# Designed miniproteins, single chains, continued (3): the designs that were tried, part 104

Each design is a single chain, and the fold is of that chain. pLDDT is the mean over its residues in the fold that is shown.

## One batch from the design tools (miniprotein)

Design m11592
Fold by ESMFold2-Fast:
Structure m11592 (fold): chain A 122 residues (1-122)
Amino acid sequence: MREEELEERIRELMLRAVDELLSPEHAEISAPFREPPDPELLPHYSAVVPDPVSLASIREAVESGEIRTVEEFEARLRQMVQNGLKFYPEGSIYQELTLRFEAVARELLERLRREVERLERE
């Protein structure tokens, strides 16, 4: 069915977007977001951030079909950025990395949305 093929292609585009964020080019800005926070390294994270999100958890959600749309994908990336801004102190290097990540993610999401719109016209 056309809808099933479209859903599979959108999933592939979202996985490609995660791979781009995890690429060597973006390794520095993505480092805080690659994996779920280690409670031994960040013991107070769960007290500040009750809904933790990582690039690994986003990838798993896309692969499992929990995230099916670009809107849901964008919402998860936005949540991850907001978690970082809530946890990392103002003026810290990790806040700077979070803001740089947000800028890259916004550009990537704009490209992803345009690619999905092209697919929906076919």
Scores: mean pLDDT 83

Design m11593
Fold by ESMFold2-Fast:
Structure m11593 (fold): chain A 65 residues (1-65)
Amino acid sequence: MEAKAKEVAEETYKLASEVFDEETAKKIGETVGKAQLLTGDYSPEAIETQMEAALELMKISVLKL
């Protein structure tokens, strides 16, 4: 479970780093990893939904800048 959460965090960080700076990308990855750990749902569907939600929320935060 913890290993899966770290794997999700790392993959999300990689995707976020294409759009955001390294520090922001790390925070997005950590947030998604923690969300998966909290829900215990590691299905591809749940992971994709959380990744999309985190990326969208960070995009909105950046656009509000």
Scores: mean pLDDT 71

Design m11594
Fold by ESMFold2-Fast:
Structure m11594 (fold): chain A 75 residues (1-75)
Amino acid sequence: SQADYQATILQQMQDAAQQAIQQISSDPLQAARHLAVMTVLRSEASLELDDDQAAQVDAHYQQLVAQINAVIAQT
């Protein structure tokens, strides 16, 4: 279902963000690759989900990017 697909995208995006945060100081290149995975997932959501669901995924994407940027600023 669309709801199951949205939940899957959000979980994968959360997992990628956590891996990026963990690797910022030790492996910045791998952290950047995890961020790239998040941007791909956001793009997939915009193509596969309805406008409201895609907007919710984009909102979560923006929150996760802000969290990653906050960690980078402390490194």
Scores: mean pLDDT 87

Design m11595
Fold by ESMFold2-Fast:
Structure m11595 (fold): chain A 83 residues (1-83)
Amino acid sequence: PATTGGYEGTVEINGEVGPGRTNSLGENGPFSAGNLETGLGVKGIVTKVKVEGDIVTIEGIGVSTETGEVVPVKHVGTKRVLG
């Protein structure tokens, strides 16, 4: 949806950290995130959002698109303009 968060920065999926992108509708909403190094994608529910100036931390629980495993996800990045 227009004006809800596309974010770029660092994604941590099950303890593995790399460059990533996340799309989120906010706390208790759906998210989709991907690691640009591994190509791993996850989709899930946001459990926590923390905003510190221009830096946004998004935490959630997602399902790996590659393995189907339930994994914790943390994204730290900046908001992109969508629409």
Scores: mean pLDDT 76

Design m11596
Fold by ESMFold2-Fast:
Structure m11596 (fold): chain A 86 residues (1-86)
Amino acid sequence: MEVEIVEEEYPERGETVITVLEDGKLIAEVRLRETPDGGYLLLTPREEGEWEVLIPSPAEADRMSASRELALERAREAALKLAEEK
C-alpha cells in the first residue's frame, strides 16, 4: 500500500487542502483554514461532522510562522488517520 500526501495552497481563502492518495486513488481529504486572528480550523470530509481545532491563543502563538507549520502538521496527521481508517 503506497500512500502519498498532496498539499494544495489557496492563499486567497487562507486555506490549504491536504489530500491522501493510495495507489493514485483519493482516499482522504482534509482542509485547513487560517482565521484573521491567527487561529486555524481543521475541516474533515467525515459525514459524522466537522472538527474545529483552534491552534493556541494569540499570546501562545506569539505570531510566529511556526504556528502555521504546526497547524499543517496536525492537518497531515488527521488526513493520515482518516486514510488509515479508509
Scores: mean pLDDT 65

Design m11597
Fold by ESMFold2-Fast:
Structure m11597 (fold): chain A 68 residues (1-68)
Amino acid sequence: AKALTPAQGRELHDYLVNELGLSPERAEKAVVALSNGESDPERLGEMAGLSREQAEAAIRKAKELGGA
């Protein structure tokens, strides 16, 4: 999977905090996991403390930013 640029990672982090209501710390964990190619909502939820809906939204946003 394509790694996110630092700018894309910041945009994803801002989305997770402002639109999904995640803490900055949880958003950071999600950005790191997504940047490493995590695409499983269940595993992402376990790693970053997200609900399934939040994990699916985060994966979708990461794909949009990565051009996929």
Scores: mean pLDDT 79

Design m11598
Fold by ESMFold2-Fast:
Parts: C-alpha cells; sequence; structure tokens
Structure m11598 (fold): chain A 95 residues (1-95)
C-alpha cells in the first residue's frame, strides 16, 4: 500500500504530466505528448496495483484517463489511436 504522502505525490505527478502533454500538443510535438501519456498510464497502473482502494490513487487514474482521452481526440495516426484506446480501456476497467 502507498502512504498518503506517496498517493498525493502520484496525483501531483499526473497533473504535471497532463500539463506537459498539453504544452507539447500546443507546440505540435505529438511524439513528446505520447511519451507523457505513456508515463501517466504506467504511473496510474502502478499506483492502482499498490493501493486500489485509495481515493487519491483512483483520482490519479481518473486524471490520467481524462488526459489520454484528450490526446486521442487530437491524434491522427491510426496505430497511436489503437495504443491510446487500449490504454483508455485498461484504465476505465480499474474504475
Amino acid sequence: SLSVSQSIGVVLRVIGLSLDMELALERGDFEKALEYAREMYELAKEAYAKSPDDPLVRRAVELALEAIKKLLERTEDPKIKEELEKMIAELEELL
């Protein structure tokens, strides 16, 4: 299980990655935006595996899901869309 401090840290990191992703998208840097999306996805999954009953961890999963959905909406590459859709489905199953 995660401590409260660790769970707060996960939420703050997901928020930071979401903001970095939006900035990358504003610059047209889709590859960098995808890197941030992958990092959010892995962080949310790892945190959930350690503390699935923690409301802060569930909030981090919700925030990661929202950010990845925004990236999917702006993505044109069919292979990247498939990857993002799979990530979304896996995170939605956790909630």
Scores: mean pLDDT 89

Design m11599
Fold by ESMFold2-Fast:
Structure m11599 (fold): chain A 71 residues (1-71)
Amino acid sequence: KEELKKLIEEAAALLAAEGDENAEDVKATALGLIEKGDYETAIETTLAALESLPQPSPELRAVAEQLRALL
């Protein structure tokens, strides 16, 4: 649970750094899903946002791979 929350926070920070104006909304939605116990949808929501970027950084790709490993 705490590891997943940390990965979502890191993903949102990376999205914001890339200029994604939806980064805070993605973070709020994913963290809300975790509080409801819906970990799979939280991971999927975060991954969809990360994968929507045309040129993801190596750091962003690393976070995405860590999130996929939790599915």
Scores: mean pLDDT 78

Design m11600
Fold by ESMFold2-Fast:
Structure m11600 (fold): chain A 63 residues (1-63)
Amino acid sequence: SSSRRAAEAKRIAAQIATYEKQLKTLNEMLDLAKEKGDEERVRVLETAIENTKEMIEILRSRR
């Protein structure tokens, strides 16, 4: 059924958009942490960025 697949694709696209917005915020926070020399925060943010990217790729693979 094409309508069910379209609805699911739309929900997945919305989730991807949310993670992409979060990724932008995380990158801004990372730049600030690097400017301040906060090495621990940089490591935490880099991990969060990688996890967010992986989630986006998982969601894209479901389409």
Scores: mean pLDDT 85

Design m11601
Fold by ESMFold2-Fast:
Structure m11601 (fold): chain A 77 residues (1-77)
Amino acid sequence: MTEEQLKEYRELGRVLLEIGRAARAGDLETALRLIQEVRDLDEEELAEAREALTTEEVDESTLARMEEKVRELEAEE
C-alpha cells in the first residue's frame, strides 16, 4: 500500500465512520449526503444506500468494526 493510498483510505475511513454515526443517530439525510460526496453514486445506488440505512444495517457491531479499521489505518504500529 502506498503512502498516498493510505492517506486516501484514512480520509475515506473517517467519512465512512461519520456516515455510520449519522445513520445510527437516525440522520439519514446527512448519511446519504456524505455517502454521495464520497462515492458519487447513481440514482439506483442511492436508493440501495437509503434502503440499507433504513433497515438498520449500521448497528453497534458495524460501527465498532469501522472505528477499529480507522484506528488501524491511522496508527503507525
Scores: mean pLDDT 65

Design m11602
Fold by ESMFold2-Fast:
Structure m11602 (fold): chain A 87 residues (1-87)
Amino acid sequence: MELSPDELIERIGALVAEAQPGDERAVALYVGLLRHELSLPLSEPTTWILNIPIAGTDKMLRITITYYPEKKTFEVKEEIVPKDAPM
């Protein structure tokens, strides 16, 4: 799915809130880190991988974000992986 910067921030915030229910600090941390990365001059296609612990489980939500500077859009891939899965 292709997302605008604002749609990406909203989507990541929602995914963190789903993985860490009631943890507003976790949402703020991940969204803040992403906003910081997006504030840097991005001239090349860039990929970020976020590994978010899923509360109450031994699993992580792995989010792969790819930025396309020519289109100014993002693609998001979501996977559930074990906490000890290689990055």
Scores: mean pLDDT 78

Design m11603
Fold by ESMFold2-Fast:
Structure m11603 (fold): chain A 86 residues (1-86)
Amino acid sequence: MTDEEIERLARILGVSPATVRRKLKTIEDAVRYLLDRLVGGEEAEELLAWMRSGGVELSAEEEARLEARLEAAIARLRAEEEARRR
């Protein structure tokens, strides 16, 4: 998992990047954890199955899809946080 992925996960979870590295051992665990909390378990299972089909190393196309989904989840979380804040 790249440093940028770890930082994105840390921002979404509201914890330090070091905590993400300790708690989320693989990118599969990290993606499942994030998507389960943000977009729901069914989408998380679908994305996890796709990642497992590619193994531990994702193709460039699959990495781009994962990045797009993570960016969308981050944007949604930020919008929801702004909406709750007065």
Scores: mean pLDDT 56

Design m11604
Fold by ESMFold2-Fast:
Order: structure tokens, then sequence, then C-alpha cells
Structure m11604 (fold): chain A 75 residues (1-75)
């Protein structure tokens, strides 16, 4: 499964907004296409094991950590 297919599948399962947030986190981290592919695979697996509510929680926590790191870099 390629990056675009995984992204589309995740949009159907998690919603477009959640996929956009994941993409923003990955862009912030400077991940290449291979690392992005692995991240989407991990998110899909986590969704299938733990469900949407747990995925939403992890996305929120990751966004908070990304913002904290950005604020630390501005010191």
Amino acid sequence: MNLEELKEKLKEKLGEENVKKIEEIMEFMGLDEEAKLEMYKKVLTFYEVSGLEEVNKQIEEAMEHAKEREEELKK
C-alpha cells in the first residue's frame, strides 16, 4: 500500500481533520516519505487495535508536544 492509499484509508476511518493533523505533525518533525509511510501504517494499526477515541487522544498529545517543542526553540 502506497502513501496516498494509506492517507485516503485513514481519512475514511479517522476523518480528514485528523489526517491533516497527523500530516502537520510529520511535517513539523521533518519526516521523509518513507518515515511518513511507516507513521501512517502505525496509526492505522493503532486505530484497528485501540479504536478512534484512543487515536484522537494520541493525536492531541502529539500536537501538544509539537507545540511545546516549538515554544522551547523560540527561547
Scores: mean pLDDT 76

Design m11605
Fold by ESMFold2-Fast:
Structure m11605 (fold): chain A 84 residues (1-84)
Amino acid sequence: SMMEKLRELLKKAAKNDEYLPEVAQILADRLLEEGISEEDIEEVLRTMEANEEYIRATADPATIRTAEIMRLAAELVLERKRKE
């Protein structure tokens, strides 16, 4: 249920109206502490890419912010997991 934990953490992050990169970093750190795998993050990024046109075309500002927090957090997690 890593995807359930991710959804809970993303929902909390989306309610934080602080500077987006700081919120994304907090989310990334929490996901790493919860033991998210590289495969889990790759699935998240794939899902986001598949929904990109929808988010751009129909999403409200809150949906766009949530997607940007998730994308940046996923990139930060992937970078740290691939760091030697």
Scores: mean pLDDT 81

Design m11606
Fold by ESMFold2-Fast:
Structure m11606 (fold): chain A 110 residues (1-110)
Amino acid sequence: ELEEAKRSLLRILDRIIEILRKALEIAEELGDEELAAELKKLIEELEKAKKEIEEAKTLEELLEAAERAIEIIQKAIEILKKSDNPELQKLALELSEERALALIELALLR
C-alpha cells in the first residue's frame, strides 16, 4: 500500500541521513572544509526531500519527491567515492545499498 511504501522510504532516508552525518564528522576531523560544506548541503537537501515524502498526498507526489532524494543520494555517493579515505569509501558503499533499497520500493509502486 502507498502508506507502507511511504513509511519504508522514510526509514531508508533516515538511515541515509545518519550515514551522511557520519561522513560529515569524518570530513570535519580531516579538516576538509570543502567536503564538509558539500555534505552539509546534501543533508539539508535530503531533509527537505524527506519532508516532501511525508507531505505527499498522491502517488505522483511521492514518486517525484523520492526521485529527487535518489538524485541527491547519487551525488553523495559520487563525492564520497572520490575520497582517498577508506571510511568515507565504506560509507559510499552503505549509501549505495540504501539507494538500491529505495529504488526497489519505487519499482514496486510503478
Scores: mean pLDDT 87

Design m11607
Fold by ESMFold2-Fast:
Structure m11607 (fold): chain A 108 residues (1-108)
Amino acid sequence: EKQKKIEEELKNLDAATQASLDRLDAEVEEHRKKAIDYLKKALGISDEEAEKMTLEDIQKYLEENKDNPEKVKLLQEAIEHKKRAEFLEDVRRALELISDYTKKLGEK
């Protein structure tokens, strides 16, 4: 019975972990799309060009457009959404490592 309860709790944790990973993937995608939209509005560029922009590239455009408050606001929003997406990707990788570790413990 004790071993059966441990196996049931591990299955429940695996299902909860998968649901959390799926939610994180959705939130990452939402923040990536918002960053692209803000960059397109600020700079008049394509989706492909916006996707290729690094945080350093966005910071350079922010300095170049320092005297344009509307562009500064849009570029700052793009930076915040891009940072949030990168943070959530790091959280996702941490959850994958925990899930893999838990599965390896079940093999003993």
Scores: mean pLDDT 81

Design m11608
Fold by ESMFold2-Fast:
Structure m11608 (fold): chain A 81 residues (1-81)
Amino acid sequence: SEALKALEEARERVLASGAGVGVRQYVLDVLDSVEAMVRAGRYEEAIEVLRLAAEILRSWGHDELAEILEELARRLEEIAR
């Protein structure tokens, strides 16, 4: 699945980031929830969760992690069309 491949690429980028353990774990938990939504065909919910999490991350100053989630959201929007 293109969506599951995009999710795995996002996980790899998160793990390669210099982010602290706590914020990294938060993002990985978000990605696990998004994977469950994608597997259930709930793309709109998955995209909404990613965009909300990205906004939270930007408010915390984690712009790089926010960009990873925003890019994944864009890819899921294209796949869902």
Scores: mean pLDDT 89

Design m11609
Fold by ESMFold2-Fast:
Structure m11609 (fold): chain A 80 residues (1-80)
Amino acid sequence: SELRERLEEMDERYREEVERIEKESEPEEQEEFGRKLWMEFSRRSSEESVKRIEEHLKKAKEEGNEEAVKLYEEMLEAAK
């Protein structure tokens, strides 16, 4: 829950900055650029999040931390 709340806060922060940038541009260019930028950001954030969880899972397996392994496997399953 705490980790999810922090991720949502970070995502909201970037969303607000994107919206601010959009307001400072020409309307037509702003709309097209904003959509592309938001899509790229969302895609990259999702890919990075999955990679981070996979990296943590690998480290937990190497350390023999069964509880952490189970936690990260459940997080990856929930992301499907």
Scores: mean pLDDT 63

Design m11610
Fold by ESMFold2-Fast:
Structure m11610 (fold): chain A 78 residues (1-78)
Amino acid sequence: GPHVKAADHIIELLKQGKYEEAAKVAEDTAELLESQGTPEHKEAAKYLKEAAKYAKQGDGEKGIKYAEKAKKIVEDHL
């Protein structure tokens, strides 16, 4: 679904070292997920915000870790 594609895109940007773009996509996607309103949407959004935070710090490894956590939630529940 579109949420899985968004998570994959964020992970790919992080792998390419495009941290500012990854952070923006993660923040925009987190805002969209929060607006959709289930606990699972909120938890996925929380992990994408953590991914964005670490991307802004230049920590691609932690950024990927949190983006993958968000991806698992959207694959399993959304």
Scores: mean pLDDT 86

Design m11611
Fold by ESMFold2-Fast:
Structure m11611 (fold): chain A 90 residues (1-90)
Amino acid sequence: SEIREEAIKVADALAEWVAKDERISEETKQRMIELLEKTKEAIENGDFDKAREYLKELRKEAESLENPSVKDALLSGVDRLEQLVDQAEA
């Protein structure tokens, strides 16, 4: 599915962005990257409920960030992934 491929690309891009952003602590980076990898695996397996659970946890991690620009960027990424998961399931 082109939508699943897009979702995987968005998850990979978001993980790369998180890894490179100096404003995010190393501990938070590790948790976010793990959640993005698990989300990607769930999407690849067609397990959209599991993908939504990981995205919900990723959203909580993003909401805990002090820097508003980083927080807004990550929440936008999560919103995009949630939209793509819904489209892939439809």
Scores: mean pLDDT 88

Design m11612
Fold by ESMFold2-Fast:
Structure m11612 (fold): chain A 82 residues (1-82)
Amino acid sequence: MKEKIEELLSRLRALRPRATPEQQIELDMLIGRVEALIKQNKYEEALRVLVEDLRRLAEKSTDPVLQAEYNRLAEEAEKLLK
């Protein structure tokens, strides 16, 4: 589970340079929250937070590539939930 969430975070970090400065701050906060939950072995909570915030980022983004990638990452995170 940890490895799969880390893969999602790595893909999210790769998207950061395309994001607006405002969304870069939101991404940094999201990544920090998920990393903290991983350190606590709270993988299901980490996935739920990731899904919720990625959906919000997709809704706010005007970049079609970022919207598609945020939605794809959210779907993959949902697939990892029980």
Scores: mean pLDDT 85

Design m11613
Fold by ESMFold2-Fast:
Structure m11613 (fold): chain A 82 residues (1-82)
Amino acid sequence: SFKEEVKKILEKAEEVKEEKLKEMPEELAEAYTAGLMSAALGKLAGASDAELEEHRELAVSSLDNPELAEAFRKGYDEGMAL
């Protein structure tokens, strides 16, 4: 069901956040998991790979901090691969 797929994405995002917190500051770990969740939820909602890539670039371009932008991009790419 849609609810079960959303729950799986949320559980995966929590696991990824915990792993990233071992390697990086909380702000970067949060940006990474936001990217992952955005991509995974977009896929679940029926977005094409091209639409997801366009959304990724728009979101990344809206972030003034390059480290947050890179963390978000990497998380987004991982979410697209799920």
Scores: mean pLDDT 87

Design m11614
Fold by ESMFold2-Fast:
Structure m11614 (fold): chain A 70 residues (1-70)
Amino acid sequence: ITEALSRARDAASSVSPGLLRMVDSAINAVRSGQLDLAAETLEAMADSLKDTHPEAAEILRESAEEIRRA
């Protein structure tokens, strides 16, 4: 989970500083035990980036899958 969140943060920072707020939201969700909310947040980010930043979108999608498996 921690590694998945770190990769998500790195991917978001490569796109825009604004996306870091969404990753911070996902990190807070994980800390409060809301794993589904965290995964949904990262999945929404991936969907928004799939046409413009496909590699970042893939990293966010994979990170969400790791969180759901935890």
Scores: mean pLDDT 78

Design m11615
Fold by ESMFold2-Fast:
Structure m11615 (fold): chain A 99 residues (1-99)
Amino acid sequence: SLREQAEADLARAEEHLERAKTFIEKGKKAYDNGDYEKAIEYFKEALDHVREAIADAVRALKLGKNDPELQARAQRLLSEATELENEVIDLYKKAKEKL
């Protein structure tokens, strides 16, 4: 069903956000250790995962357009992913400025 497809997209979005958070923490640790090239690599991986989460959440919104609970869940994930994208972009820029 469209609902099952949307729920699968939301589950993937949640997994991508958790992976992004893990790479953000690894990037911050590398940055604190002065390893700016490694920090940049981790922030790039975090950004890729955040973008996948955004894509999955957007797809879920389209599939669940007539399901208020599903739309609310997708919108919350999209909001969180967008906030993380902005954070990762800032961290990436700061790391690049150190090279």
Scores: mean pLDDT 91

Design m11616
Fold by ESMFold2-Fast:
Structure m11616 (fold): chain A 89 residues (1-89)
Amino acid sequence: MKKFESKEEALEYLDKLREEAKKNPKYQHLVPLIDALKEYIEKHDLPLEALNRIMEVLEKYLKGEISLEQAAEEINRILMAALRGEPLP
């Protein structure tokens, strides 16, 4: 998978994913998670490693490897670790 090289690239990916999620009833519950995540990324200076870990979690969900609840939990853990300056999970 291509890794993000900037915050702007991550936000562009989330915008595209949001539009795709709106078109598919199976993924409509993903829209609020994407909206919250975009707002967090726009307001905070997250390391690129954290953004790439979030991408990996979203792709696992889209592949059906994890539930939406598990994806939200993993993303929250990544965000909390990044906010505290701790090693990412």
Scores: mean pLDDT 77

Design m11617
Fold by ESMFold2-Fast:
Structure m11617 (fold): chain A 81 residues (1-81)
Amino acid sequence: SPLEEALKHLKELLEEVIKRYPEDKELVEISKKIIEIIDKNKDNPQLAREQIRELMSTLSEEQQNRLLAAITEVETERARA
């Protein structure tokens, strides 16, 4: 399904974020939590999406912006490779 593929892609991007910014403890922790949600809900992508939304709603605007910037940078580099 498109959602299942999107979650798989998100997980790959987040794994690259962790490798790229291992010293950013907060970014690494948030990224690992999202990956854990995806992995726990492999057979229920809709539930994974909902739990990710709940997690994102607990983050500050600064945390959300930092995560989005890191994902965007990784995605941009992958598109060039």
Scores: mean pLDDT 87

Design m11618
Fold by ESMFold2-Fast:
Structure m11618 (fold): chain A 78 residues (1-78)
Amino acid sequence: EKEKLLEQAIQRALGLAEKVGKERALALLKEEEETLEKVKDKLPEEEVEIAEATLEAARAYLEATDPEESERRAAALA
């Protein structure tokens, strides 16, 4: 499940970056982070940790200027 959520986040980040550019993709990830923060008190702690790690991996992938660094950061958070 954690691996699946990570893959989905990275794929969404890639698709968004291709369609809307890196800056807007990062803004959309921030919106997802804000949504998670509003509902995290109603979720099990484990689900919150997985969601946070998934969003962080996607953000790290997008923030890296070097594609090799993007892959390394995403892999480290998997």
Scores: mean pLDDT 68

Design m11619
Fold by ESMFold2-Fast:
Structure m11619 (fold): chain A 62 residues (1-62)
Amino acid sequence: MSLEEVKEYVRKLAKWEGLELSDKEVNDIAEQALALSREQKVDVKLAASTLVTEKKMELERK
């Protein structure tokens, strides 16, 4: 999966989660997901989903 495909997947996940992310945040998450996928040998979509969930928790944290 290309960086652009991962960015689109991150944007889709953000919309499903009701999360507003800047283009920079989408890019940062997508790059982290690709790196995590390579290092841990996990599916890049799973890595992206995990990172989006963590970002949502950070923004909703009180």
Scores: mean pLDDT 80

Design m11620
Fold by ESMFold2-Fast:
Structure m11620 (fold): chain A 63 residues (1-63)
Amino acid sequence: SYKKKLGEIVKRAIDAAGLTVEEAARELGITPEQVKEWIEGKAKNLPTPEQLARLLRLTRERA
């Protein structure tokens, strides 16, 4: 499903940036629980394009 694919992208981006779920949540201004729900594909609210762009920026800064 789309939610599962987005969760996979979020997990890969966090791992590529060398972040923990808690650190990623702080960078995005959300809760660690919300990030976990995205990764699990169970989230009611999906990541926004701006939140995805921020995660991708973090991977570039850490590379």
Scores: mean pLDDT 78

Design m11621
Fold by ESMFold2-Fast:
Structure m11621 (fold): chain A 94 residues (1-94)
Amino acid sequence: SLVSKAAAYDTAGQLLAIAALNLSDPEEVAEAIRGASETFAKAVKLYIEAGKKDLARETAERGKRLLMEVAEKHNDPRVREVAEEGIAELDKLL
């Protein structure tokens, strides 16, 4: 089901963002954030396709919050740039 697939991507995005909080290398953090952003975007798109607009919005808001949390935790300009790009893409989908 599209909903089950979307929920799986939402969970995967959350796990990638949490992993990024525990990484020390800014390059690895940026890569993890890109992965999380793409994974949340896939979840949002699948929820939209399934007609679950509220779940899509909830997933995008959660994703944006987690991406910003990682950027704030690492306090690195490259990490912040990648997080802001991910947030912009999630906003664009809504």
Scores: mean pLDDT 89

Design m11622
Fold by ESMFold2-Fast:
Structure m11622 (fold): chain A 78 residues (1-78)
Amino acid sequence: SMEEEKEREKFIKELETLHREYLAVQRELDANPTPELQARLEKLREEIDKKVEEYLKKFNDQTGLEVNRRLRERREAA
């Protein structure tokens, strides 16, 4: 349905935002390693994992795992 497609797009946008924030924090950590930045990175990792789990439960399919893997690969290539 169009509503489901819009909800999927919203989840994908939220995952994209989390991965973008993760990349920004990772770059800060690479430049200046601090326990505070490490803690922020760990929190973002947990938020990504929770968002993927919510996607999988809501849509009852494996596409959330594939989307997250693709976003992680893009992040790691940046």
Scores: mean pLDDT 85

Design m11623
Fold by ESMFold2-Fast:
Structure m11623 (fold): chain A 86 residues (1-86)
Amino acid sequence: SEAERLREEIEKAIEEIKANPELFSKEAAERRASFEAGMAKAKENRADYTEKQWKILELYYKMLMALADGDIESAIEYLREIKELV
């Protein structure tokens, strides 16, 4: 199913982050301003999102910011929370 495929994709992302945490942290840190701009735009268009879609988007943003801060454990936990929602 699509949900099963998405859960497998999230698990793969978690394993890739665990294998190369420094690389993911560095890449996220370099893109921090783009993530912040994207979230600001999403907030301006909040009405376009369902409650569930918004929760997933907020968790995804928190994951990206945690990676940028080098907080790998929190980033993985946010991905696990997204997995439970799909």
Scores: mean pLDDT 89

Design m11624
Fold by ESMFold2-Fast:
Structure m11624 (fold): chain A 110 residues (1-110)
Amino acid sequence: SEAERLRRAASSYTATSILMVGAETERDLGLRQADRLVAEDPSALPEAAELLRRSAEDTRRMVEGARESARKTEELGDEEMAEKSRELVRRAEEAYRELEERARRLEEAA
C-alpha cells in the first residue's frame, strides 16, 4: 500500500539521520581529541594524524551506510523525503572530508 511504502521510506530516512549524527559526532570528537593531543605535546602530530585517520575510516563506513539508506528512501519515498535524505548524506560526507583534510594537514606539519 502507499501508506506502507511511505512508512518504509520514513524508516530508511531515520536510519540515514542516525548515521549522519554518528558521522558528525565522530568528526567533533576526533577533531577535539587531535587538537588536545597537539596542544599538550607538539611532537604528537603523527599520533594526532593517525587518530584522525581512524576516525575518518569509521566515518567513511557511516557515509556508506547513509548512502545506502538514502537510496532506499529514494526508491520508496516521496520527492521531499528523498531530497532531505540527500542533504543528510552531504552532511555525513562533509564530516568525513573535514577529518581527512585535518589529518593531511597534521601529516604535512609533522
Scores: mean pLDDT 88

Design m11625
Fold by ESMFold2-Fast:
Structure m11625 (fold): chain A 93 residues (1-93)
Amino acid sequence: LSPELRRAATEAGAEAGLIRMLGSSDPESREALLEAARYVDEAVRLAVEKGDVEAAERVAELARRTAERAVKEGKEGAEEGAEELKELLEELR
């Protein structure tokens, strides 16, 4: 595993952890945030299996934006972020 891929995967994992933590503190956004975190985990797994650093970096960036939007926009931001992560996951399949 390249250092760049390991770093991107680690960053994405950290963002997924933050997303789960936000879901535990906000019942209204919980379902969307848990789905978003699951999409991050699956997308990172695919990027790592393919050795695709760019894909892993895209997942990490989108996960961070999802967490930021959930904080600023609540449930709506969480749902939109989850949908974008789902689309990225389908692209990586």
Scores: mean pLDDT 87

